# Designed miniproteins, single chains, continued (3): the designs that were tried, part 74

Each design is a single chain, and the fold is of that chain. pLDDT is the mean over its residues in the fold that is shown.

## One batch from the design tools (miniprotein)

Design m10537
Fold by ESMFold2-Fast:
Structure m10537 (fold): chain A 87 residues (1-87)
Amino acid sequence: ELEELKEELKKLLTERVGEDYADLLLKALEEDLEIRKMIEESIKDGEKELEESIKEFGVDETIEYMKKLIEILKKIIEKILAEEEKK
């Protein structure tokens, strides 16, 4: 479910990049349908892979994958927010 992913992503983001950035990222995901869809597809693909990674490679490898995903999301969200601020 999206809510479960949102909770896990928010917690992971808060621990890694801070609450303010995590909140902005999640808010941008909800407000921009195009970016939301693109990120949602990436998360959907990652969900199944994350379960397989934990089972086969362990938690550390799975966390590294999530960290990389966060970096990509940060760059995408930064671009969206920059355009939003331009008003």
Scores: mean pLDDT 59

Design m10538
Fold by ESMFold2-Fast:
Structure m10538 (fold): chain A 83 residues (1-83)
Amino acid sequence: SEKQKQIEELQKKIAELQALLDFWRSHTPPHPEEQLLTQAISYYQQALDALQAGDFATAQKYLALGQQLAAQFEAFLRRVGLN
């Protein structure tokens, strides 16, 4: 049940970031910082795959990487006045 809740939370986070990426691509010209968001989504997906496989060490690694890149993207949004 606890593992299932973590999986559901991570799936929701991936969906939210994907929606943000789709919105960004539809409303802004190409920005190199978009790669931070695409890479964060990729790392969260790898973390989800690892959680489902029971590899908690790999899941923790990819969660940390995804969180770091998402934080960098949030800092970018603040800098350009979108947060």
Scores: mean pLDDT 83

Design m10539
Fold by ESMFold2-Fast:
Structure m10539 (fold): chain A 64 residues (1-64)
Amino acid sequence: MDKNIQIGIDYMSQSRIYDDQGRHSLSMKYQILASKYMPGRMTPDQDRAISAQIDARVRQIKKA
C-alpha cells in the first residue's frame, strides 16, 4: 500500500474518533488533512479497501 494512503487512513480514523466524541470541528479538520494524502482518483475497489482499513484502525485505537 502507498505510504501516503496509510497516513490518510490514520487521519480519517482519528476524524471518526473525534466525531464520535462530539468534536465535530476537529473531526472536519482531520478529514481535510486525510484528503491531502488520499489519491484524487480512486476506483470503487480502492474505496472499499480503504474504508475497511479505516474501520479496522478505528477499532484498534478504541480498543487501546
Scores: mean pLDDT 77

Design m10540
Fold by ESMFold2-Fast:
Order: C-alpha cells, then sequence, then structure tokens
Structure m10540 (fold): chain A 81 residues (1-81)
C-alpha cells in the first residue's frame, strides 16, 4: 500500500546518514561490495515505486540522488583498495 511505501521511505531516510558515515569510514572490501549490491537493489525498487506512486517522485528522486552519490563513493573506494 502507499502507507507502507511511505513508511519504508521514512525508514530509508532515517538510516541514510549512518550508512553514508559507514561508507566514508570503511576500508572493508567485503562490506563495501555488500553495500554496493544492497544499494543497487534499493535503486531498482525505488524506480518501480516511482512508477506506481508518481506523487512520491520528488521524495524518491532525492533518495535516489543520495544513493547514487553513495554508490559512486563506494566504487571509488573499491578501486583504491
Amino acid sequence: SKAEVEAALATLEAELPQLEELVRASTDRELLEQLLRSIDATLKQLDELKKKYPELSERIDALEARLERLKALIEEKLAEL
């Protein structure tokens, strides 16, 4: 339901600052690779939710932008490890 989607988005928004800090601090290749896979899966789910609930597009776009930046940081860190 839309309410369940809104609750899931709120949870993701609340968790993002800690996840961003974890990525910045981590040099653990296995952890970074797991986080990269998790972010890719989340981005795919957000794309589908955006199609189903276009009224949430602005909120989802903001989350996608943050996750894409986090993905880029993980990829840069993995290249240097």
Scores: mean pLDDT 89

Design m10541
Fold by ESMFold2-Fast:
Formats: structure tokens, C-alpha cells, sequence
Structure m10541 (fold): chain A 82 residues (1-82)
């Protein structure tokens, strides 16, 4: 339960960072969209993990959320450097 919910939160942050990257630099729109989509994927995986309730699904959900966050952070970093 907790790990799946953490995955959702991480995915949501990744989405927010991707959207912020687009706001800060229109030149980063491709990276920002990629980050936002990865964040959405993490949040969706977290919701699915929460519904399944298995430890394996919860661990995968957290991992997907972490990937979404990393993609969003990378997009935001590139936007700030543009």
C-alpha cells in the first residue's frame, strides 16, 4: 500500500516538473512533454499497484514513480539551462 502511494506521489511530481520545464523554456517542450508523460505513467502504475495489493506490484509502482520523477527532473534541468 505505502509503496504504491509513494509511486503515485513521485509520478505526480515528475509530471509537475515536466510541465514546469515547458513553462520555463518553450525550447524544452519535447523534454517537458516526455517528463510529464513519464510522470503520468508512474502515477498510473502506482494506482494499479494499489489496486492489486501485492508486494511485487507495490515495488514496481514505486520504481515506475521514481522513473517518472527522474524524467521530470531531467526535463526541468534542461529547461533551466536553456
Amino acid sequence: MEKAEEGIKLGEKGMEYGLEAIRLSPEAITEGIGGALAGIGGAVSGELGKRKGTEEAQEEAKKEGELGLAAGEEALKKAKEL
Scores: mean pLDDT 76

Design m10542
Fold by ESMFold2-Fast:
Structure m10542 (fold): chain A 70 residues (1-70)
Amino acid sequence: SLAEKIKKFQEAREFALKLLQENESIPVEELKKKLGEKFPEMTDEEIDGVIELMVGEGELKRIGDELRLG
């Protein structure tokens, strides 16, 4: 359902934020890999969507190929 997809998206966002709190920066490719390992049911498109939304909302900053907290 849409509600279940929203919940999974929120859980993925919280996981990404926690990783970035523990690490000063993470390569985009490494974050995608860690998200795929934690949420194996998510597609590559859904994982890309999580990262894109978080950058768009200012939760993350993209600096070249690396991500940091916003």
Scores: mean pLDDT 85

Design m10543
Fold by ESMFold2-Fast:
Structure m10543 (fold): chain A 100 residues (1-100)
Amino acid sequence: MRSYDDIFSQMSPSDRANIQRVDIIVTDYINTTDPQKRAINMKKLQNIYTNDMHMSSKQVADVISMVNFAWRQVQNGADPNAQRRRITTYIAIQVLQNQG
């Protein structure tokens, strides 16, 4: 794999749909200051990672740490699109590794 596009081209339609769902929720999460909305979105992300994407406990912990870090960076003026791409790239790599 040499690029982000090459990673996504190897994914199943189901995996691509799950990444799209995650991208929407991550975008909402990193752009909100409401702690209740953040808690709801974090629970949704954990459920998708564990139940729909079959990530290991370590992979889930790593991606949650990345999402929380991204939120802090966006609150400090970082580009939300750059943070979102970093998270979705990591998730795509983990999904492909789980497929072999």
Scores: mean pLDDT 80

Design m10544
Fold by ESMFold2-Fast:
Structure m10544 (fold): chain A 82 residues (1-82)
Amino acid sequence: SLEEDINQAKILLDVLKEYVELSDEQEEEALKVLVEAFEENKDLSEDERVIVALKKLKEFFEKNGLKKAVEVIDKIIESLKV
């Protein structure tokens, strides 16, 4: 559901925010990217949806020059594949 996708996106973003400082605008845009990725990939397993959403978020941060955020996402993705 949209509510579940929003809640999951907020949890992932809170984990990221422990390591990276985001502006309010960047946080809002990041949340939107995560929610859209979850909605577009609803037919995938929960774990696969999280990985796809993180990859989309990484692309967003790369486009915006947020190098530290990209590095943090890569580490999170690697931890989820083990």
Scores: mean pLDDT 81

Design m10545
Fold by ESMFold2-Fast:
Structure m10545 (fold): chain A 85 residues (1-85)
Amino acid sequence: SLEEEKANLLEGLDTAIADLDELIARYAESDPALAARLEGYRERLLEIRKKLEEAKSMEELEKVGKEALEVVAEAQALLAAHLAA
């Protein structure tokens, strides 16, 4: 159902936000510039979370879900580039 799909996406998004919170805390002292960039992704995911809660159709869920995946991919790419440097 729409409600079940929404709940699953919210759970996944909440996990991603929690993972970012942990990474931000980890890098706050050693790399404050990286921590600040990760905070930017966290804020974007919080805005997406609001859109996800407000979604009224499967089409809206798919669109918002795609936006969430793109933000997570950008954050992962940033971390990968940082670790490779």
Scores: mean pLDDT 87

Design m10546
Fold by ESMFold2-Fast:
Structure m10546 (fold): chain A 72 residues (1-72)
Amino acid sequence: SMEEAQKALEEASRLTALAAAKVPEAKDEIDRGAEYARKAKEALEQGDAEKALEYAKQSKEFALRALRLGGV
């Protein structure tokens, strides 16, 4: 659903911001997370809830990887 995709994107964006603040050295993972968040937002604007949710999940995975690299 659009609501589920939007919530997933909000969570992914929060984790990406945390990673950027705590682990700036994980630049590649942070940048990839931001790229997928951008794609998720574009999919939401186009009404594609399924693609938006998929991209939001990818964004979250990269943010979590960045945090793990920094021991957070």
Scores: mean pLDDT 87

Design m10547
Fold by ESMFold2-Fast:
Structure m10547 (fold): chain A 69 residues (1-69)
Amino acid sequence: SEKDKEEVLEQVRRLARGLVAAGVPLEEAERQVTAVVETLAEQYEFSEEEKEELVREARRILRELAAEA
């Protein structure tokens, strides 16, 4: 559901802020964020299409936060 997707993206935003604040290299941070999205997509039983969409959004969020830092 849309609510579940927003919950995943909120967890991604929290993780991404922490990784950027800790100075984790962007490439490593992207791998960690992707792994978390994949795990949460399995827990929420998202489709492959929904999972791919969430991975793309997670990477966008991370890159935006890194650019603002």
Scores: mean pLDDT 85

Design m10548
Fold by ESMFold2-Fast:
Structure m10548 (fold): chain A 68 residues (1-68)
Amino acid sequence: AASTAAREAEARAYFAKRSKEKQNVIKGIGLVLIGIGLAVEKYLETGDPNAETEEGRELKKKGFELIW
């Protein structure tokens, strides 16, 4: 039946999309945490609370883009 086939396709698309969204959110959170870790490490190394690496800044940016 057409309605059954459409419902199955919709369910598959929903689970595929949700899995991909969850993966992106987890990756985003991970990248933000790594970026924060790099900023903390740089602060401990230099004693400057405003110290930040370019890599840490890029990781935070990518993390926010994946979450948002």
Scores: mean pLDDT 69

Design m10549
Fold by ESMFold2-Fast:
Structure m10549 (fold): chain A 90 residues (1-90)
Amino acid sequence: LTPEQAAEFDAGALTLAAAVYYVVGKKDVERGDIENAEESLKKLRELYDQARKLAAESTGRARQVAEDTARDIEANIKELEELIKKAKES
């Protein structure tokens, strides 16, 4: 693996991990399990920080892939935050 290939694989792994926590968090909100949903949100924020660091440390295509991963995770964070907020207001 070149450093660029390794970074692209790392970005892919972060994307998959974020998808899992996002889906789990949404299901927890649906069940009224706000505590577990907030734990999933915390994990998404940790993955976002990792994706941002990966983007900063990468160049070329690997940077673009890591930046795309960070944007996708950020969108998932915002959606889950909104779902948690609405559940707490209900």
Scores: mean pLDDT 88

Design m10550
Fold by ESMFold2-Fast:
Structure m10550 (fold): chain A 77 residues (1-77)
Amino acid sequence: ADLVAQLRRGLEAVKDLAEYIAKEHGAETAREFADGAIGVLRNWAVEQGLDPATVDALAASAREEIDKRLEEVEKEQ
């Protein structure tokens, strides 16, 4: 199994769910969810043997994309 592809799928699901949570429950709740979920995925990926630098780069990219999605949700409210 491609562990990087699995991590990317998990991070994409977190992005989608964080946007949903922001629209329904507010951006702060969505950020709290995303931070927790990304932390779990990061720890899982490192324990599976993925390079921590690669994992941290993917996690950072996901956080930046979530922040942009949440800013757009806040502007539309």
Scores: mean pLDDT 86

Design m10551
Fold by ESMFold2-Fast:
Structure m10551 (fold): chain A 120 residues (1-120)
Amino acid sequence: MSPEETFELIKDTIGTITIAAMRIKETKDPELQRLIMLRLADELREKAAQEDDPELKALLLSYADKVEALAADPNATAEDVVELAKEFIKEIGEIAKKKYPEYSEELDKIVEEALKSIEE
């Protein structure tokens, strides 16, 4: 995978988790929240399968497992999912900037926009 392809995958991943977090915040149906979380975990695993960088791949799989664990936890709240999404967006952005400093300014903008979207 090229640096440009990895950047686009990271950008798409941040967008995917941001949209999922926003949908979870808006819905009052716990079954729909669970379904959104399970779908997000599957999408993160699909992205991990496309990623060649072992650190980014491990990060995607780690967060997929964490989202799936929250979906299985009857005590998990929408706020728990939002906090996990914020942690993921920050961590993937920092790792990506470290590996691909040429995309640093673009990654900072993407991360800032994503965090603002879910923070309200």
Scores: mean pLDDT 85

Design m10552
Fold by ESMFold2-Fast:
Structure m10552 (fold): chain A 68 residues (1-68)
Amino acid sequence: MKVNRDVSAMTDEEILLIVSDEGYKVEEFTEEQRKQMLEAYERHGLPESYSEISKKTVEEIKEEFERE
């Protein structure tokens, strides 16, 4: 299923916040959206304001992307 938001136009911080806040499953993102979120994480890391739970969500996205 395709997520309703255009992540390519968002800042890295906004992308990661949306993933954490909306509770989306990794499967609900397109391959393109997951790639952009992974690149945002690798490029800038998680913002200081993120909780440990948000960090776990990003790790799950990374694992799913790497699994192909």
Scores: mean pLDDT 57

Design m10553
Fold by ESMFold2-Fast:
Structure m10553 (fold): chain A 61 residues (1-61)
Amino acid sequence: HMGKLSPENAALGARFDAYLAEHPDATVEELVERFPDLTPEQAENYLRLDRARRAKEAAKA
């Protein structure tokens, strides 16, 4: 593939997962500070997904 943008986004996702594991209450502002390549909208989306995953895990019986 010519642009190979997806691999870079996948790497960012892994880094966010690691950061959010340590800082589950992180804000959009904190994510943008830590990951300046990230837009506030992307940070907000990642936080929403992470919170959904945590809620699912907490509900696990």
Scores: mean pLDDT 70

Design m10554
Fold by ESMFold2-Fast:
Structure m10554 (fold): chain A 97 residues (1-97)
Amino acid sequence: SSMKKKIEELEKQIQELVNQLRTAQAPEALEIERELKKLAAELYEITKDEKYKKLLEAAELRERMLEAYLEHAEKGDEEAGERAATEVLREAALELA
């Protein structure tokens, strides 16, 4: 069906983006995570499958971590960027506890 084909095409786009993340530097990774978030949200709206909700939530978390990292790394302080990203992860982990 046309809907099944659309889902397969969106899943293929997600797989391509996930493959790109393996070698992406932080600025490129941020743009990829934003695209993954959009695709996961669309797939979750269509399918209501929890796997896409989990992908969406993971992409949103990694987007926040990368934004926090880049705010400091772009100013030449990679160590402060790593600490800021870790703090975002810590805050998210506490929400799940």
Scores: mean pLDDT 87

Design m10555
Fold by ESMFold2-Fast:
Structure m10555 (fold): chain A 83 residues (1-83)
Amino acid sequence: SAIEKKIEEIMKRIRELERKFQEALRNGDLETARRLVEEMRELIRELQELTDESQSKESYKKFVFAGMRYIGAEAELLLAERR
């Protein structure tokens, strides 16, 4: 469906942001890493709205996994910022 295609597009954007986030962390660019995590947060919000509209178990599962990846990135950034 059109909703499932939008969900897949957001998932691809999240994967790209995660790749850029890891690069920013490797370079010690914590300002860029923080901005990328905030962008992930906004995409997770969009994904939640689409999963609520879709009402499919598959879309909800994708939302949960994306949310877990975001939480992991936030935790990794917080640890890096404390050093």
Scores: mean pLDDT 85

Design m10556
Fold by ESMFold2-Fast:
Structure m10556 (fold): chain A 82 residues (1-82)
Amino acid sequence: MSREELIEKAEEAIREGEEILAQLTDPRVRAMAERDLETMKRELEILKDESSSEFEKLLALQVTVGSLVVLRSALRLERARA
């Protein structure tokens, strides 16, 4: 997978994360989701850094995907609470 492909996947994950955050209403759940989204944005900067190794780029994508899974879980948790 190329650097451009990794960046595209990370940007897609961040867009989905932002859409999830917009649907969250509980202040505590939102605060947790905002922290995860900030993590995803930091990992995107690693993917954009040409000095990053192939391993660092793949790890950054893995962290981004993991954060998205947490965001999806937060949305499900809030829906189950209602």
Scores: mean pLDDT 83

Design m10557
Fold by ESMFold2-Fast:
Structure m10557 (fold): chain A 94 residues (1-94)
Amino acid sequence: MREEELALARRAGAALTPEELEAAIARGRTATPAELAALAEEANAGDERALAELVVILVAALLEKAKEAEKAGVPEAAEAIAWTEELLAAARAG
């Protein structure tokens, strides 16, 4: 178990409203590099909510990439899917 990553995901979810969290998860499919760069700048400036949103978007994007890899026949993709789904569940529980 990746307890440190689960703790980070729970903290990110706790920093966002349920509506903000679901919007960030949805943005995992659509967020542009420019949008991610803007959030990273805000997070680097000390905005904890921007950091939380960035973390959730990146986890959701990793889940989408893992699903693409599974469809392409990558054997390790199923473990990556399970891990990223566990992180998103932890964020929703925070």
Scores: mean pLDDT 81

Design m10558
Fold by ESMFold2-Fast:
Structure m10558 (fold): chain A 84 residues (1-84)
Amino acid sequence: VTEEEIVKAAREILSQYPPMVRGMAFDVAKTLSEEQKEEILKRVLELTNEKGLSPKEAIKEVARELNMTEVTVAAAIVVLEEEK
């Protein structure tokens, strides 16, 4: 699984939520350091490539590990991509 596929899955998760909820998730994601956002993406890649989880399943698992919502983890991935 590629970073592009992970970002696509994150955008699909975000699209399932109302604009207000999505906006709040982006606000939280922007408070995370670049290092924290990179670790989130790295962990999602590890779960997809090593454990065989789908990108969406890996995002949900990372959200559970970090005690965050899936929409917040998805927002963090998208913010990291847009900051490139």
Scores: mean pLDDT 83

Design m10559
Fold by ESMFold2-Fast:
Structure m10559 (fold): chain A 101 residues (1-101)
Amino acid sequence: MKEKAIELVKKAYELAKKVSEDTIREFAQRAIDEASKLLKDPEAQERLRETLEKIVQAILDGNLEEAIKIVKEAIDTMTPEEKRALLGALQRLVEELEKAA
């Protein structure tokens, strides 16, 4: 659901304030790699990677509004499989950030 994705982005944004940029990038890369393995289509894998990288960059830039915009547009355009992979990646990112905060 779109509401769940937005909530996860907001949580990641707040937790990221307590964690170094290098650590955030490391956790994001792990989340992206794991989520991408859930998708069989290489084009879907690339779209997921690009979307998550843009969300993470917006978070690092301190731009919550842009991060929310990106995730909303992604949810509106993604397939059900891509949406599940995106939510899984965001959930994993939040969990890793909570451990480091």
Scores: mean pLDDT 84

Design m10560
Fold by ESMFold2-Fast:
Structure m10560 (fold): chain A 74 residues (1-74)
Amino acid sequence: MISREELRAMARAILDTIAKTYGLTPEQRAELEAEVERLVDEFYEKHPNPTREEANAFLLKLARRAVEKADELK
């Protein structure tokens, strides 16, 4: 089992990497952070006790969406 805090930490690591790679401004980063937090909250509403497999699938989806959002912001 993966905790919400652990998944949130991994999501933040993905976000940080994408924001730095794309050279986002603080304002653009804040918008990306809002999108990431929304996705994490939605995932935990549907999966209060996610399995490792569910968490891994979610993180891949999150990474794709974060890249799409970063492209929209630049």
Scores: mean pLDDT 81

Design m10561
Fold by ESMFold2-Fast:
Formats: structure tokens, sequence, C-alpha cells
Structure m10561 (fold): chain A 67 residues (1-67)
């Protein structure tokens, strides 16, 4: 199977806002661009920690579709 995957990063002042923005982006782009599915998650580990040190939170939206 051929699968296309695309990833977007969202940054916001809090984890809740970042995740909500990532989910909103997922819904909008799935409808507009024909993605089969999306997944939204907070960025954890080193990248998440670095964002938190700056008073920011980062979330990722991952889109997939079969071609």
Amino acid sequence: MIVEERVYLTMSASPELALEAARGLGEQRKEEEGWTEYEAALVTGEAGRRAAERGESMAVTTFRREL
C-alpha cells in the first residue's frame, strides 16, 4: 500500500491550548485536503521539555491517507 503522511506542529501557551489547536487543525485539514485520518498529540520528551522552558507547549498533528 502507498501511504502519504504529513505532520504539522502547533505551539500555544498551555498544553490544553496546544492540543485543542492541533485537533482543530486536524479536523479542518482532513475536511479540506481529503486526509483519511489524523492524530493529535502533545510533543513530549526533549522537544516538549525545551518548549516548556520557554513557557510554551507543542502539539503535533499527523495526517495519513492511502493512495
Scores: mean pLDDT 78

Design m10562
Fold by ESMFold2-Fast:
Structure m10562 (fold): chain A 74 residues (1-74)
Amino acid sequence: SPLQEELERILRELEGIRQRVRDGKATPADLERMRELVREAVRILRQLKGEEVAEQFARHMDGELAMLEELVAA
């Protein structure tokens, strides 16, 4: 499925940002990119897996985004 392939690309890019965070190299640009990727992933997940799965992912990612926001503001 083209949507499944797009989701896999987004998840790989998110893992790249997570690696940058672990390496102490995260920037405000990584935060903005993560926000974009999360919005795209939620849209795709809603279509492929339904609302409950999309909402669970969004809630989990809200916590991760908040942590990254604090990290890049320091």
Scores: mean pLDDT 89

Design m10563
Fold by ESMFold2-Fast:
Structure m10563 (fold): chain A 74 residues (1-74)
Amino acid sequence: SAADAAIAEAAEAAALAVEAAKLPGPEAVAREVGLTLRAMGSAMDAARAGADEARAAAAMEAAGGAGFYFPQGL
């Protein structure tokens, strides 16, 4: 489903952001920020696709695993 795909993409983007964070330099920081924003976007897409509360929460948690801020109350 669209919700499942968005949750999977959020988790993948979050994992890539964590790996990017381990690299030194401004290029790694820029990549990490970009991947975190992508993970956040995918988590929001999961919510909009009508994922139930638990599945939407899982997508947001996966995105949050990148160690960056997300808008509270989404």
Scores: mean pLDDT 66

Design m10564
Fold by ESMFold2-Fast:
Structure m10564 (fold): chain A 60 residues (1-60)
Amino acid sequence: APVPEIRLSVEEGQVLKRVLGRDPNASPEEVRRAALEAGLTPDQAERVKEAALDISKRIA
């Protein structure tokens, strides 16, 4: 299926950029954990994880 353009909130995008900026090899699970630690909801954390997973697939 076509991957829809994932529109993250400012806070979701900041978590993703911070984690990948520090460690470009960070796993999607590490990104999800960081989102939860930042106070995002489980649904928001899953969205950030999906964005990280999509980025990983594009690099591989």
Scores: mean pLDDT 73

Design m10565
Fold by ESMFold2-Fast:
Structure m10565 (fold): chain A 83 residues (1-83)
Amino acid sequence: MEALERIEEGIRERAKRLGSDKVSVGQAAGIVTRLMKEGVISEKAAREAIRELARLAEEKGTYWLSVEEAVEAVRRGLERAGE
């Protein structure tokens, strides 16, 4: 899915700029929201992806996710939205 690839690229780029292998839930949600505003994903898909990111952070007891965890959470949200 091309939309997921663009989100993954954005998340990886943010982690690189931070000098880290992790991103915050807020940073990942910001990337998802940006791509929604650019028309890459629907508003429904963005909301489901952000919900999965927030849920994963709550389950782990941390605001920081690895790039792989953030991408997987977004993928699950997009699949729930039918994208």
Scores: mean pLDDT 83

Design m10566
Fold by ESMFold2-Fast:
Structure m10566 (fold): chain A 75 residues (1-75)
Amino acid sequence: LPTLEQIIEEKKKEAEKAGMTVKKATVTDEASSIEVEGKVTTEDGVERDFYLEEEWTKDGKPIKRKAWLEGQELG
């Protein structure tokens, strides 16, 4: 089982691969969280502002995931 630090490192690499900027990354003894922002090209070929918040337990289970596109939360 990877450490919370290894999980956050992997998530940072995923964000970088997607061209995103990590705005905040937090590791505690119980959970870790990441906030990323950037631009994504949507189906219409338009570049739009994107924001993502995720949180995981020490077991790597996701406990929170929220995403926004142009300030609108994605369902």
Scores: mean pLDDT 75

Design m10567
Fold by ESMFold2-Fast:
Structure m10567 (fold): chain A 78 residues (1-78)
Amino acid sequence: NEDERIEELAERLAEAFGISVEAARKLILKLKEAGMSLEEIEEYLDAMIEMAEKIRAGEATMDDWIALVVEFQDRLEK
């Protein structure tokens, strides 16, 4: 169920980044409008959540975050 997948992902994003579920859902829909599949969006946002958790634990840096963002942007441009 696509709606359930979007809702679950929005809740996880909101918790991880301290944003509202509504804002998280809007982000997911914007990525979908930009041509990403729901599977690609889930992979991207799961990687972002994992990186945020690593940064909070002191296991990663902001440079690692930027590298992850650049990697996904390159995948969208190709």
Scores: mean pLDDT 78

Design m10568
Fold by ESMFold2-Fast:
Structure m10568 (fold): chain A 95 residues (1-95)
Amino acid sequence: DPSRQALLDWLRGRITAAEARQHLTPEDLALLARASAALSKIRDYTLQGKFDEAEAVLDEFLAATDDEELRALAEEFLKELKESQKAAEEAEKKK
């Protein structure tokens, strides 16, 4: 499914939201809009070290979807953000 593949590629950071929108069905486009808003909040909370709040936003987003693949990718995204934050903190300590 080109629409599903574009949504997954966007979630993995392989393509931009604008590129993904060119391939999405109206239903997946609505999912992209909701996911984009949720991921922005998750990123903001993660950068602040508020991981519990980030997980709450993720859970609220996932409660609105029954797609197990999107659930798995959202969890993967949160883990990647936590790893990126730790790497940035270690880089600051070495300056």
Scores: mean pLDDT 72

Design m10569
Fold by ESMFold2-Fast:
Structure m10569 (fold): chain A 70 residues (1-70)
Amino acid sequence: SEKLEEIVKQVEKAMNDFIEKAKSLTPEEKEKLIEAFKQAFDDYLSQVPEELREKLKKIYDKALEEMKKI
């Protein structure tokens, strides 16, 4: 349980850092970053425990939505 919670917190922190970085990018750079990030996340999601996949996907979806609003 603690290990899974730690993974979630680390992912949330990484997503927040990613959003903050996106704010300093040009629209073109942001599009490329979003595409690369989407592919990397899909690959990562296939490797995490099933019980985390839904929770991590929700965190990812929120981060992606915030980046698109910048």
Scores: mean pLDDT 78

Design m10570
Fold by ESMFold2-Fast:
Structure m10570 (fold): chain A 85 residues (1-85)
Amino acid sequence: RLEELLEEAARLLAETLGIPFEEALEMTRRAVERLAGIIEKFGEEAGREATEIHAQELVELLGVERARAERFGELLLEAARLLVE
């Protein structure tokens, strides 16, 4: 379950940024660990808010399509929940 979410998010990130899958997977794992830490310390709402802010930054700073940025954030949040629970 967790591995499948990480791989899906990493593939989306790799295609969006034009980087190798292994690099995207490492970035995705770090992002999920960071989100899990936020949820563990501050609760699920804080993790959701952090994900929304990051998605908005991807759209504004990197020109990432909003739907892709939001989908990536949803996958990260779901994976982070599995790490905490």
Scores: mean pLDDT 77

Design m10571
Fold by ESMFold2-Fast:
Structure m10571 (fold): chain A 63 residues (1-63)
Amino acid sequence: MKDDWLIIIVDENGIPLASLWVKNATLEEAIELAKELAKEITGQEPVEIIVDEKRKTIIARVK
């Protein structure tokens, strides 16, 4: 099922580095975009991904 998702990339201390508003995406597509965004910004894949389905928010933490 497709929804609008807010992706937030945070560092190891939970400080936000970037955010992306994704429209008309499945949860799987939004998670893949979170991984891509983390890699683009930090050169690393996230070590942790937290999904809040009620708020349609994905938090990806990098080291």
Scores: mean pLDDT 84

Design m10572
Fold by ESMFold2-Fast:
Structure m10572 (fold): chain A 61 residues (1-61)
Amino acid sequence: GARTAGEGAGRVAAGGGDAHGAAASAYNIFLNPEGAQAAARAAVEHPEDPEAAARAGTKAS
């Protein structure tokens, strides 16, 4: 569910930019660079809010 997914995303962000950067790179391969860069930027700017990365990626696509 969204609640559990939110916790997981938060832990990925807390794991550091390296883990988040790898996820963003994967998005570039499967989705598009716009979504990946928006999500990565939001994750860096708002590491305390994992939802920000998800919303940025969705809006950028």
Scores: mean pLDDT 56

